# Designs tried in a protein design run: designed miniproteins, single chains, continued (4). Part 110

Each design is a single chain, and the fold is of that chain. pLDDT is the mean over its residues in the fold that is shown.

## One batch from the design tools (miniprotein)

Design m15822
Fold by ESMFold2-Fast:
Structure m15822 (fold): chain A 68 residues (1-68)
Amino acid sequence: MPSAEEIIEETLEKVRELLEQGKYEEALQVVGDAYGRLRALLDDAEFQAAVDRLLAGIEEIAKEIKEK
């Protein structure tokens, strides 16, 4: 079973690739899958911290794409 950190990193990498291709619906599915995986692995406090980190990473990726 991958760690929470591995799930976040894998998700951010896939989201970056999908957003660069304009595949927003697929990117949303990847994020939703990551939420389910993190929820199953973590308690409520750990889950909120992991979600915050995931969302911060997605915002940074979106900003990079927007500034191209």
Scores: mean pLDDT 80

Design m15823
Fold by ESMFold2-Fast:
Structure m15823 (fold): chain A 72 residues (1-72)
Amino acid sequence: SKELQEAAKRSGERLIERGERVIAKHAEDAELVARLKAAIEEVRKAIESGNTEETLEAGKRLADLVAEAEAA
């Protein structure tokens, strides 16, 4: 549905914002920064593709990584 596609896009954009904040907070952790940048790029590509399923999958991977970083 259009509602699900828009929700997935908004969720992905919010996760990118959170990921960028985590990168700023952990700037000295080169490995974590690289992993977060890669996950953010996958979400951006999925959003650009217009594929709802790919956007949700990429978003889930980024969300998991952000949660792990915030819990450490």
Scores: mean pLDDT 85

Design m15824
Fold by ESMFold2-Fast:
Structure m15824 (fold): chain A 64 residues (1-64)
Amino acid sequence: SPELREKARELVIEGASIGVEMILLYEKLKAGEISQDDYDARMAELNARLAAIEAELQRLVAER
C-alpha cells in the first residue's frame, strides 16, 4: 500500500541519518575530540536506535 511504502521510506531515511551520525562520531573519536568512553556510550545508543528501525522494517515487510 502507499501508506506502508511511505512508512518504510521514512524508516530508511531515519536509518541513513543514524549511519551518518555514526560516521561523524567515529571521525570525532579519531580527531581526539571525544573520549573512547563517550564514543562507546553514544555508539551503543545509536546501535539500539538502528536495531529498533531494522525491527520495524522487518514488521512492515512481514505484512505483505
Scores: mean pLDDT 85

Design m15825
Fold by ESMFold2-Fast:
Structure m15825 (fold): chain A 73 residues (1-73)
Amino acid sequence: EEEFVEALEEAWLKNSDIKPEYREKLREHFRESARYIVEKMREVFAKEAPTPEEAQRRFDEARETWLSDLEKA
């Protein structure tokens, strides 16, 4: 989970062409946003999946897909 949050944070910082002076302030905002997104993703899958096992499977697949996309970006 921390790995996923960190990957999102780094990808957003890299893709936004942020000046070094603003990186620290924006890093905190991106990390907070990434944690929020991960938390909401878990909640949505738990609510919409027919079983807890299916919810976990969907979350794991989404996480792997996002990590793969971030690595390629």
Scores: mean pLDDT 72

Design m15826
Fold by ESMFold2-Fast:
Structure m15826 (fold): chain A 93 residues (1-93)
Amino acid sequence: SSLKELLEKLKKHSEEIAKGVMEIWAESALRKIEEKDYLGLSPLQLHAALQTGAMTREEAIAAAEKAIALARERNDSATVALLESELAALRRE
């Protein structure tokens, strides 16, 4: 019984840590959008913002499209390909 209580406490602490990390990543995504640093957005930060409800799918799509436009202006074909893959995933769900 004490082992079961310990496992439940460990699971709760793990879930609280994961939630905190997601909230930090979501805040970072929103800050980058406010600063118009669209190329600085990581897939993890964008995903965290969507999962926490800090950003709508429509807002995430708009941010990804702006990042693609900026990457194209800089002739950064690798970043364009990465962001287009991310945008396609966002548009599927």
Scores: mean pLDDT 78

Design m15827
Fold by ESMFold2-Fast:
Structure m15827 (fold): chain A 67 residues (1-67)
Amino acid sequence: SADAQIQALRDQMDEIVAQNRAQARAILADESLSEREKTLELVRLMADATEQIVTLKAQIRRIEAES
């Protein structure tokens, strides 16, 4: 069903957020990186996650519009 497809996409978004948080914690805990390097890596990580979330939200909107 459309509701099941939307829920699966929401679950994918939750997984991306959880993975992003875990990766951010790893970057912040990395003593080999400078404060500047940590900031740049976090910016790149957040940009990638945002791109994925925007794509999934667009898919949800298409399914909702077709329902």
Scores: mean pLDDT 89

Design m15828
Fold by ESMFold2-Fast:
Formats: structure tokens, sequence, C-alpha cells
Structure m15828 (fold): chain A 72 residues (1-72)
């Protein structure tokens, strides 16, 4: 299973927490999230629900690019 593209990957240019949240909901929790913010900071986590995702995103500088894949 060697692929350059991750199955179920959503690439989201986001201007707000709400846009990342909506994309993660479409993918389906739990999700693996990698995020690059407007200042080039990188974040990565496995998040199980919307509350954990909101906590993860509280210090993110928008606009950002999020890479979201299913974790389940």
Amino acid sequence: MIEPTLRGLAVVPANSVEEVLEAARRVGFPVNLQLIDAEGNQYSATVRDEAELREFLKDVKFPAIAFITPAG
C-alpha cells in the first residue's frame, strides 16, 4: 500500500476554525489533522471530536491550509 495520495484526504484552505471543523465533519471523526498556518507554523494531531478540534485550533493563525484524513 504505497501511494503518494492519502485515501480520504481533504485539503482545505481555511479562513476560520469553522471551515476546518466543517471539513473534518465531512471526513468523519476521528480524523488525523495536519495544519500549516499563515506564519508557517505546523500542527498535527489525531482529534476524536469537535471539542478536541476547537481546542487544537485555538492558537492557529488564519488563513491556514489543513490536511485531513480519516483516523478510524
Scores: mean pLDDT 76

Design m15829
Fold by ESMFold2-Fast:
Structure m15829 (fold): chain A 83 residues (1-83)
Amino acid sequence: MTIRVSASQAEEVIQEVVDRGAAAGVLEETIVFEGASPAQIEEAAALFRKRARQRGMQGTVEIRGNELRLRLVSPAVLAAQLA
């Protein structure tokens, strides 16, 4: 599902997505930041990667304008993929 939020909500939304992904083991989510600059989008992407690492997960981000396409994968799923 696509989440639409302002740039000021980036930290809160990213934390929620990471927490949900950690619980699920694998998550793909799209976030659209209304009125965000390219710099704010890059900062949000960096924050997502940092939060994913803090939870012991691998986070990947695709940036498309003001849209962030996020993927979270747990270590267990990564181990299965590499085996």
Scores: mean pLDDT 79

Design m15830
Fold by ESMFold2-Fast:
Structure m15830 (fold): chain A 69 residues (1-69)
Amino acid sequence: SMKEEEIKEEIERLLLEEARKRGIPEEKAPVAPSPEIMEKLMEKFGISEEELTEIVQKMILEESKKLKE
């Protein structure tokens, strides 16, 4: 879904922005969004916490698979 890809891109953007603001290197950036990021995404895309959590879990699984290659 195009909407799911947009949400994924926004999550990645917000995680990198948060890491930068905290002075955290990209390699040590959080893999899961903070409650504040979750709230912003839910408001922006009009999705439930459950739907957003499923997207985040998919992203974590995809990243884990990429690291094994």
Scores: mean pLDDT 73

Design m15831
Fold by ESMFold2-Fast:
Structure m15831 (fold): chain A 68 residues (1-68)
Amino acid sequence: EEERQKKIEEAKAEYDQALADAVAEGNRRMREASRRSPEDYFAAGREWKARIDALEAERQTKLAELEK
C-alpha cells in the first residue's frame, strides 16, 4: 500500500508538471504566433487546447488505474 501510494503521488506530480509545462509552452507559442498573424494565433490555440485535453485525459486514466 505504501509503495502504491508513492506511485500514485509520483504520477500526480509528473502529470501536474507536464500540464504546467504544456500551458507555459502553449502561451509562449501563441504569443509568438500572434506576432505573425491572427490565423497563426488561432491555430496555435487549437493545438495547445488539444495537447492539454490529451494530457488531462491520460492523467485521469492513469490515476484511476493506480487508485483501484
Scores: mean pLDDT 78

Design m15832
Fold by ESMFold2-Fast:
Structure m15832 (fold): chain A 68 residues (1-68)
Amino acid sequence: RSQDLLEAARAAREATERLQKLSLTKPREEVEEEAKKIAEELGKLPGVAGAEARVLGPGKAVVELTLE
């Protein structure tokens, strides 16, 4: 249980770093598509009730998890 939460937190950090890098190199439309896919994948993890991924600007992204 605590392990599932730690894995979800790590996945969210890695996703945030990916989106930050993509926001510097890719068109906004592509980055927003990737963010949607990441949110979908994270939302399927054990112990996760919901997931959001947002691009705030070049080099700025946020991934938020709602835990059960």
Scores: mean pLDDT 79

Design m15833
Fold by ESMFold2-Fast:
Structure m15833 (fold): chain A 83 residues (1-83)
Amino acid sequence: DEKKEKMLELYKEVVEKALKLAEENGDWIDLPEDADADLSALSPLQQELWKWLLENKKIPGEKSILEAVKEMLPKAEKAYEEL
């Protein structure tokens, strides 16, 4: 489904922006070594995004996430309108 793929790309862009902001500000949260989250409880879209985050072994902190969402929200809104 192209809609789901486009939505996943938007989520990845937000996360990528948050990762970049976290790198610039040093705002990182370390994932637990045994990050065996029960992925079966998540939607397929969330599972794919979570696997991508696990590969990086670090997630951006709350401040970096909020700034990334704030910056990317207008772009995401436009993308949803074009669907």
Scores: mean pLDDT 65

Design m15834
Fold by ESMFold2-Fast:
Structure m15834 (fold): chain A 105 residues (1-105)
Amino acid sequence: MEKEIDEDLKIFLENVKNSPVNKEEHIDFVNNFAESIFGAKADEILSAEEAKERLKKKGIKLSSEAMLKVTRFLAEVSLELGIITEEQKKKILELGEELAKEIEE
C-alpha cells in the first residue's frame, strides 16, 4: 500500500505539471485533493490532533515520506496559486512534520 501511494502521488504530480489548466481549475484541484486526504481545504489550517482524527476516520494510511510529500505539495502549490500566505505554508509544513512523526502510532 505505501509503494502504491507513493507511485500514485508521483503520477498525480506529473499530471498536474503537464496539464494546461487555468488558475481557478488549479485551486479547485488542490482544494479537492486536500479534502480527499485531510477533510479540509488547503486554506483551512487544522491542528495536528484534528488532522490525525480525520485521517483515521477516512482510513488513510500514508508512510511518513508520503505524508511529507503530500503536505509539501499542498503548501507549495497553494502558496503559488495565492490560496494561502507564507505563514500558512509554514503551518502546513509543520503539520506535515508532526503527522509524519505520529503516523506509525
Scores: mean pLDDT 70

Design m15835
Fold by ESMFold2-Fast:
Structure m15835 (fold): chain A 71 residues (1-71)
Amino acid sequence: SDELIAQVEHNLDRLLKEAENQGFSPESLEQMKKLREETLERLRRARTREEFIEVVRSFYSELDEIKDKAK
């Protein structure tokens, strides 16, 4: 639903601001922003709750990978 997508977008925006405050490089932040955009697009295409959950889980896994590689 649009309400769920808006909630996720809000949470993603908070995570990006937190990453900026933590001093991640511009290159890492660009990767995170791209991941955010791709995730929101996938959420808009999700038709079932299961698809929605899978997209969100994929986002967190990929975000953790970016953070680990940026260490």
Scores: mean pLDDT 83

Design m15836
Fold by ESMFold2-Fast:
Formats: structure tokens, sequence, C-alpha cells
Structure m15836 (fold): chain A 65 residues (1-65)
């Protein structure tokens, strides 16, 4: 197997987030989601930023006002 390029690695993460978002949205609609809906909105934003080529760092979250 060929090693992943940084671009391919990013795409794999994006694909994983796509699946996670789809599953979590279904669970949220069904009322079976064990996570706040606000977290899904944040995840969508992270996914969009990742697709845009922006650096996304879960370790460094901005402090909300």
Amino acid sequence: PAPLTPEQRRQAVIDGMDRALAENERAARAGTLNVDPAVLDHLRELHDRLRAGEPVDEHTDPTPP
C-alpha cells in the first residue's frame, strides 16, 4: 500500500467527518444522539474549515465569551 500524502490524509479525515455528521444527524432527528446538537454544528464548521484547507486544532479551542 502506498503511503498517504498530506492531501490524501486530509481527505480521509473529511470523509470520516462526512460519515460521522450523517450518522449523528440521523441520531439527533431520532432523539437517540448522546451528544448536544450544538456539538454537531461545531463539527460541521470544523469539517467546512478542513475542506477549505484551514488548520483545525481540537487541542486549541477559543474561549467562548
Scores: mean pLDDT 68

Design m15837
Fold by ESMFold2-Fast:
Structure m15837 (fold): chain A 88 residues (1-88)
Amino acid sequence: MPLSKEELEEKIKEIEEEIKKLEKEIEELEKRIAELKAELAATPAEDEERREKLRKEILELEIELGIKLIELGVLKLILKKLKEELEK
């Protein structure tokens, strides 16, 4: 059964709040990845231990970013569908 107008508006609000939270987390991850990449570029080639640690941290954050970008895409598609149903 389609959601009532009130239930639809409530779900839209919940998804919009989740999207805002996720967009902030993505922005923070992108900033941190950029900072770590800059630190890696500044690290001497002879400091293999530091370089390896930075590469590992960057990879872990890039994986997390990828997952959150997929989640954001899914939430935006859900939001679009809910808004389309509200207008009908």
Scores: mean pLDDT 85

Design m15838
Fold by ESMFold2-Fast:
Structure m15838 (fold): chain A 72 residues (1-72)
Amino acid sequence: MVQKAKEEVKKFAEEALKKGVDESIVKEVEKEMLKKVEEMPALAAAAGLTLSTQDVVDSIREDGERLLKEKL
């Protein structure tokens, strides 16, 4: 799960760069998204939740779009 989520974060960053977003902004968004990905398994376990890979991917894309909008 975490590795697949990290791959999705990298894809999002690459897509943002291809759209002409500044590299410094993309790096900042990527860093924040990766931190959340690393924290998610512990938070889910503490809450007694089971996360599907698709739910994690969708959540990451949503967070990425929100963070990108905030920094643009």
Scores: mean pLDDT 73

Design m15839
Fold by ESMFold2-Fast:
Structure m15839 (fold): chain A 68 residues (1-68)
Amino acid sequence: SMEARFARLLAQGLQLLSKQTITSEEEKEQAVAALVRVAREREPGLSEAQVAALRDALTAAIDALMAA
C-alpha cells in the first residue's frame, strides 16, 4: 500500500539523518531537500500532500536531533 511505502521512506530518511551532523538551518534545508528528492525518485507516485508530510516529518526529526 502507499501508506506502507510512505512509512518505509520516512523510516529510511530518519535512519540516514541519525548518521548526519546538522548544525545550521541551511544544512537542514539541504538534507530535507536531498531526502525528498531521493524519495520522489524511488516512489514517483507520491502525491504533493504526501511529499509535504514527508518534508514536515523530516524537518521535525532534524529539529529533535539538533535539540538533543
Scores: mean pLDDT 79

Design m15840
Fold by ESMFold2-Fast:
Structure m15840 (fold): chain A 100 residues (1-100)
Amino acid sequence: APDAVIVLAPSDDPELIEELVRKAKELFGEDTPIFVVTSPEEALEKIRSLPAGAKVYIVSDDIGLTLLALQVLEEHADEFEIGPLFEKGGLFVIPVTKKA
């Protein structure tokens, strides 16, 4: 299980954000901290704010936004260990570990 989930939303639409957060809680547990961001850059900053060694899932329902986030993370492979992309319950999941 991840230490945190980052929901990568395509917009600041509160209704869309609420649906994505609900789905993430169903899939990864209600006790897992969930953060919401609207860009890959915000996702990177959120991971940077976590302790070294933190395991995070970046989740989105948009494959294009997911692939953009994966590209941005790969450009920062010195800071992050990126696991294999997978799908769970209609969400695309990028597993990320913050390096020490």
Scores: mean pLDDT 84

Design m15841
Fold by ESMFold2-Fast:
Structure m15841 (fold): chain A 78 residues (1-78)
Amino acid sequence: SEIEEIAMKILEELLKIDGSGVTLTEEEKKELAEQIVKGLLEQAEIDGTSLKETAEKMGESLGEKIKELLLKLAELLE
């Protein structure tokens, strides 16, 4: 799934920022990738904004690379 692939890339970029020394199993990676997707959907509901607007806002705090990946994820979920 393209959604799973993009969510995994977001996880990899997040781990580069704040994941020094973290070793994850395949199951843990999948669960965290699923939580990224759920987090984007839940935040859009809380804010009452589109997935793209929510991804833009979230990415502003996380850096340009993650912002681009979040926008791609939002587009795939629509």
Scores: mean pLDDT 79

Design m15842
Fold by ESMFold2-Fast:
Order: sequence, then structure tokens, then C-alpha cells
Structure m15842 (fold): chain A 55 residues (1-55)
Amino acid sequence: LPEELEVVVERVGGDEVRVRLRNPKSGVESPPVPVEDFPARLEELVREVHERELR
């Protein structure tokens, strides 16, 4: 990760697993995405956390 962001894993609906990024210093989180999509969307989620920190 470009900075010290945490990956938060959520189990939703039995077999569904979603992940989000969280900055533990600010408490800001990305939108959750299915774990299958996480590698492809990692850069987008990092940018989203940074953008939310500016709001």
C-alpha cells in the first residue's frame, strides 16, 4: 500500500466476502468491494480514501 492503510475484511451474506481500505489515523474508509474485485480496484480505493480525507 502507498501508505499505512489497513485492509478491512467483512463477511456478508454467508459466503460473500467484501473488503475496504481504512486509514486508522483518520478513520476514513473506502467503499466496500467484493474480494474478487479488490486487486483490480486497489488503486481506485486508495484514491477514494485520500479524497474522502480532504472532505
Scores: mean pLDDT 74

Design m15843
Fold by ESMFold2-Fast:
Structure m15843 (fold): chain A 100 residues (1-100)
Amino acid sequence: MMKLSRVARGFLQREINTVLRLPAPERLWSQEELYERVEALSPEELETMIEGLEERRKFMEENPDSPLVKLMMEATNVSLEELLEAIEEAIEFLREVLEK
């Protein structure tokens, strides 16, 4: 399985919390913790997470100057290109789990 960047882990954790309706975590989970949580999910939940991330990527690509995108860049201290790459890393991670 590919190694996730810190930002990619952040996106993945957010999707897990959204799909499972969990409260915001106190800390960023490790890749191992994320893998264990994602592996326990149904294929339908994994597909929902992938769709959510694809919609986020599209929004960011179509609206690079939006206040929300600028806030995300400031909060993560990365460029728009790095945010888009991080979302793609999270999507590929979920696809690798789904294909098992």
Scores: mean pLDDT 79

Design m15844
Fold by ESMFold2-Fast:
Structure m15844 (fold): chain A 82 residues (1-82)
Amino acid sequence: LTTQLITAIQSGDTEQAERLLDELVEKYESTTDREEKERIEKDIEEIFLAALKSGNKDLAEKARKFLEDVGVQDLKEAVEKV
């Protein structure tokens, strides 16, 4: 749930934010549904932007690596929309 993860990022609850991001990554890797994968990619993109905006560099790097691994190359344009 992106709202809970964004709240954890904004409150500085790094441990909870990392746990929730790990849950999203595992859900992505376990699903075979293309539509669900696309939704999780969008969710992690929002998390990446929230982590950048809050200054949580470790979480932002973790989300960025995932997005690069799955082929999302337009991250710069997404960042500009924040």
Scores: mean pLDDT 73

Design m15845
Fold by ESMFold2-Fast:
Structure m15845 (fold): chain A 82 residues (1-82)
Amino acid sequence: SLKQRVARLITAAGIALVGAELARSFGQEKEAENLIKVAGDLVSEAAELLGRPDLAQKAREASENGDIEGLKEVVDELIAAA
């Protein structure tokens, strides 16, 4: 179902965001940036599937800025919308 697809994308994004936080905490900024981009793509896709292009745009902007907290905020909004 659509809800199951969204749940899988959000779960994968959450795992990537935890990885990004860990990488950043160890000074591995390149790895953190890569994981943030992966999370941003997954969150953006979930937002598009839910008909939320506004949240997809927020996810892309947070991803481009390396903003883990911004991506987490979009994830929380998508969970509330699903």
Scores: mean pLDDT 89

Design m15846
Fold by ESMFold2-Fast:
Structure m15846 (fold): chain A 87 residues (1-87)
Amino acid sequence: EREKILEIGEELKKLALEAGKEGAISVTTGIGLVLRVIGAMFDLEKLGDVEGAKEELIRIAKELYRLTEGVNEKLAEKAKELLKKLE
C-alpha cells in the first residue's frame, strides 16, 4: 500500500505541473497542488500516516479532475485514472 501511494503521489505531482504548463490551471494552483502532495508524502514517510496520505491524494485527484474537466480532456482522464487507483 505505501509504495502504491508514493507512486500515485509522484504521478499527481507530474499531472499538476503538466496542467499548469498546458494552461489548464494556473501555475500557482499547480504549484499549490504539488506542495499538498509533498506534505501528504512527508506525513506518510515520517509519521506513517497511510490513511491520511491516501485521503489527501484522493482530495487532490478530485480537485485536479474538477479543474481540468471541460478544459483539457486528456488531463481530466489521467486525474480520474489516478483517483480510481486510490480506491
Scores: mean pLDDT 83

Design m15847
Fold by ESMFold2-Fast:
Structure m15847 (fold): chain A 80 residues (1-80)
Amino acid sequence: MPTPEEELERLRRFEEFAKRLVDKLLAGEITEDEALDRLLEEIERLFSDPELRRQALAIASGIAREAGLDDLARRLADLL
């Protein structure tokens, strides 16, 4: 079973992934729908635990909100 330390490391890797993806969205390289799909795919790939998936969604929503991507942030929060 994954340790709490391994779980925190996966959440950190996901946060870095989400930040890079948001940067691509802000640069106009991808759409909000593509960003949402890629975030959800990465969450499914990294996390089997429902609580960790919830934490990852909250992290992604927070990053999107801080970047001014209110629609993406709301769509992610609605999945919590």
Scores: mean pLDDT 84

Design m15848
Fold by ESMFold2-Fast:
Structure m15848 (fold): chain A 87 residues (1-87)
Amino acid sequence: SSEIEKELIENWNALSDKRKKQFATVLANRYLLLGKISEEEAQRLIELASDADAFVKLLKETGMSDEELQELKEQVKRIVASEKAAG
């Protein structure tokens, strides 16, 4: 889990500020819709989008599993690769 968290933080930090905010908003709204987090937790995730360490810590505190963190890591990696290819 520590290795997954570290890679997620590294890839999250490689996202543009715009993409961090967009991704955090989509993720928070999805988890809110599925009843996995509260409205306050969803809002806090969006606010922490620019602070990768705090953002990932909150995801773990809201009960996100290592499998879900791994899936998020893979999604973030794909977006980072797409942004690099567009430049």
Scores: mean pLDDT 82

Design m15849
Fold by ESMFold2-Fast:
Structure m15849 (fold): chain A 70 residues (1-70)
Amino acid sequence: SKAEEAARGALLAAAFNDSDGAVKYAQEMKEAGKEDPEGARAAGSTIAQAGYVSNNEKAAKAGADMAREA
């Protein structure tokens, strides 16, 4: 699915320490998850995880907030 492709992109970006790329892909997951609330929560979790892996507290917090609001 498009959400799965975005998740793979976010994980790959995180592995390359590309926080901006990880955030972008996680936002794409959130858009895909508008018809699926679990997808929206997954997007936030993906951003948070990517931020943690990249040692980017700003991205990690944004992702955690997004997941909590979903």
Scores: mean pLDDT 65

Design m15850
Fold by ESMFold2-Fast:
Structure m15850 (fold): chain A 68 residues (1-68)
Amino acid sequence: GMEEALEHLSKAAKLEKNPEAAELIDKAGAAAGSGDTRTALRYLEEALKLEKNPEAREHLEKAREALK
């Protein structure tokens, strides 16, 4: 659910060193926290395109799954 999605977004953000991807993760978390699942999924998809760290990518994918 949303709590699991927010936890995974937080973990991905800690591993991410690309400022653009980090900002997208933050925006996804804010949207998810406000109940805007559609906007959160859009930002997650954009972050996944920029994410190169495999561990951070797994957390983003788990966040995406939890928001479905």
Scores: mean pLDDT 80

Design m15851
Fold by ESMFold2-Fast:
Structure m15851 (fold): chain A 72 residues (1-72)
Amino acid sequence: MEERLEKLGEEAEEALSKLSEEQRAELEKIAERLAEEARPAILAALRAGNLEEAARLYLEMVEQVVEEAKKL
């Protein structure tokens, strides 16, 4: 988990640093859509007390946001 978080943080920082203000606004819209899509599964995991699964689902969502940032 920690290594995945560290790698994701580095990739996110690099991707975000290359974006213009307009590209950042577009990424925010993409992030909102991805968060809405992931929210039911994350909440279900949290309600079940499965913090590991909730964290995994959250990381998958953030990884998808970073991949979308790289395409901008």
Scores: mean pLDDT 80

Design m15852
Fold by ESMFold2-Fast:
Structure m15852 (fold): chain A 108 residues (1-108)
Amino acid sequence: MAAREEAIAATLDAAIASLPEEARAWGLAARERALAAGLPPAVAAAIGYLVAKATEVAGERAEAVVTESEAEADAYVEAHAPTRVVVAVDLGDPEALLEGLGALAAAA
């Protein structure tokens, strides 16, 4: 089990390292905050990558929120997207999360 999560984390960390300096630094800071909060390394790397990529694309610092359902993620984005760049990560389904993380790593 750990080997797949470690491979996903390593792939996403490498993807963050390939992004522009400010986006990379902000994404790495989000990753470290996620690790400090006790989130698994693969989830922390995904948060870091999504924050870094959103920051690169938007040209402003993205914020990450962790939710327990897709509906909560959608509601948070709808409420906040008009005023800031937001990335929402749903932790409510661990199996769907691992599949999504694998797909994200493959696309990164």
Scores: mean pLDDT 74

Design m15853
Fold by ESMFold2-Fast:
Structure m15853 (fold): chain A 102 residues (1-102)
Amino acid sequence: RAALIEAILAVARATLDELRAAAEAKGDTALARTFALMERNIEAMAARALADPSLTPADLAANILTSLRMIERYVAAKHPDMTDTVRAAVAAFEAAVAALLA
């Protein structure tokens, strides 16, 4: 259980680090900061899942996906040049986590 939560967190961190780097490369410091804050929030979600045995790794994955889909919609509306990058990263996260939960 703990190892699976850590694996999901590692995939989420990699996804957000990639998105932060892409935002920074485009000079969008506000969006890069948003991704950094999301990573902190996801770390808190993982810590909660480790402390609360009623939360499954699948619940953690679903909560992270919900947050990533919310930011995808925000980016599509406010940062259209980043939309394809964010969609690809969210899809890759979903696929990687589905493989971990199989």
Scores: mean pLDDT 84

Design m15854
Fold by ESMFold2-Fast:
Structure m15854 (fold): chain A 75 residues (1-75)
Amino acid sequence: SAEEIAALQERFRALADHLEAHAADLSEAELQALFAQLKATMEQLMDALGKSEEEKQAVLNALDELGKRYLEAAK
């Protein structure tokens, strides 16, 4: 539904804003947990939007790569 999509978009935005504001203050474990939530929320959003499995995998892979860069910076 449009309400479900809007709620998932808001959740993703809130998680992304938290990452941007606090990335330097988060532990490696906290960063891993935050990226797991970002990925889960994006996966639900992509499914709700009816995106193809190929497009979904491309976006999730991009989030994995971003997460790897943040984890490398946190060491």
Scores: mean pLDDT 85

Design m15855
Fold by ESMFold2-Fast:
Order: sequence, then C-alpha cells, then structure tokens
Structure m15855 (fold): chain A 70 residues (1-70)
Amino acid sequence: MLSREERLARYEAELAEYQAKYGEKFPDIVAEMQADLEALKAETDGLKQSILEVRFLALKVELDVEAEKA
C-alpha cells in the first residue's frame, strides 16, 4: 500500500487534474475537494485522516456523476 505521503501526492495530482478539467463547470465541488485535502494534510489523528480521505474520494465520485449528467 502507498504511504500517507504517497497518497497525499496522488490526491494533490488528482485535484489538480479535476481543477483543470472541471474547475469552471463545477467550482463548488472542486472547492470542497480542495478544502478537504487541505484539512487532510493538516490532520494528525489517524481516524480523522481516514474520514477526510473517504470524504475526498466521495467528492470525486460526486463530481464524476455530475460531469456525466452535464
């Protein structure tokens, strides 16, 4: 499995890709993803980190669903 540092780097890359593709069309969801990732980067508690990671992944699914409907 990826380390925390490797997972964060992957999430930052994914967020950058989503900002480039969807930032204009779905700015609210992209902003929520950015806020969640910033919170995840600052979080030191393992359980809270897991909750924030799940939240980030859920927001990605939400954005993919909204993009498919558009």
Scores: mean pLDDT 83

Design m15856
Fold by ESMFold2-Fast:
Structure m15856 (fold): chain A 69 residues (1-69)
Amino acid sequence: MSLEELEEELAEMLGTSKAAVRRLIDELVRLREAFGEDMREGMIRIIASVFGLTEEEVELLRRAVEIRE
């Protein structure tokens, strides 16, 4: 699956725009570079809790971040 396809799927799942998802992915990449993996994982868990994401949806978000890197 391409990054663009993942961005579209995540936008639908989160009830937001593709542009907002792209910004979120960029910020998660930046968080790892600035503060390390533990801070990024902490933020992913907060996002999952706030948006009520399933484990499968969290995996989709992780995959998008990995492709963007």
Scores: mean pLDDT 79

Design m15857
Fold by ESMFold2-Fast:
Structure m15857 (fold): chain A 65 residues (1-65)
Amino acid sequence: SGYAHAIASLETSIEQTEQQIAKVEQRIAAETDPAVKDELKKTLEQLRSGLEFLRQRKAELEAKL
């Protein structure tokens, strides 16, 4: 079904976003420049918001199965 394909695509996007979050968190931990650290924290917030959106979308599609 179309829902199964959409769910699989969302799962891939969720995994990629989680990996991106982990990389940004590692960069924040290693960063010594406060201005760069603040930019990375903003990127982290955007990625976390995106992840929440993707998870909600997946849950909505799963509820239709």
Scores: mean pLDDT 89

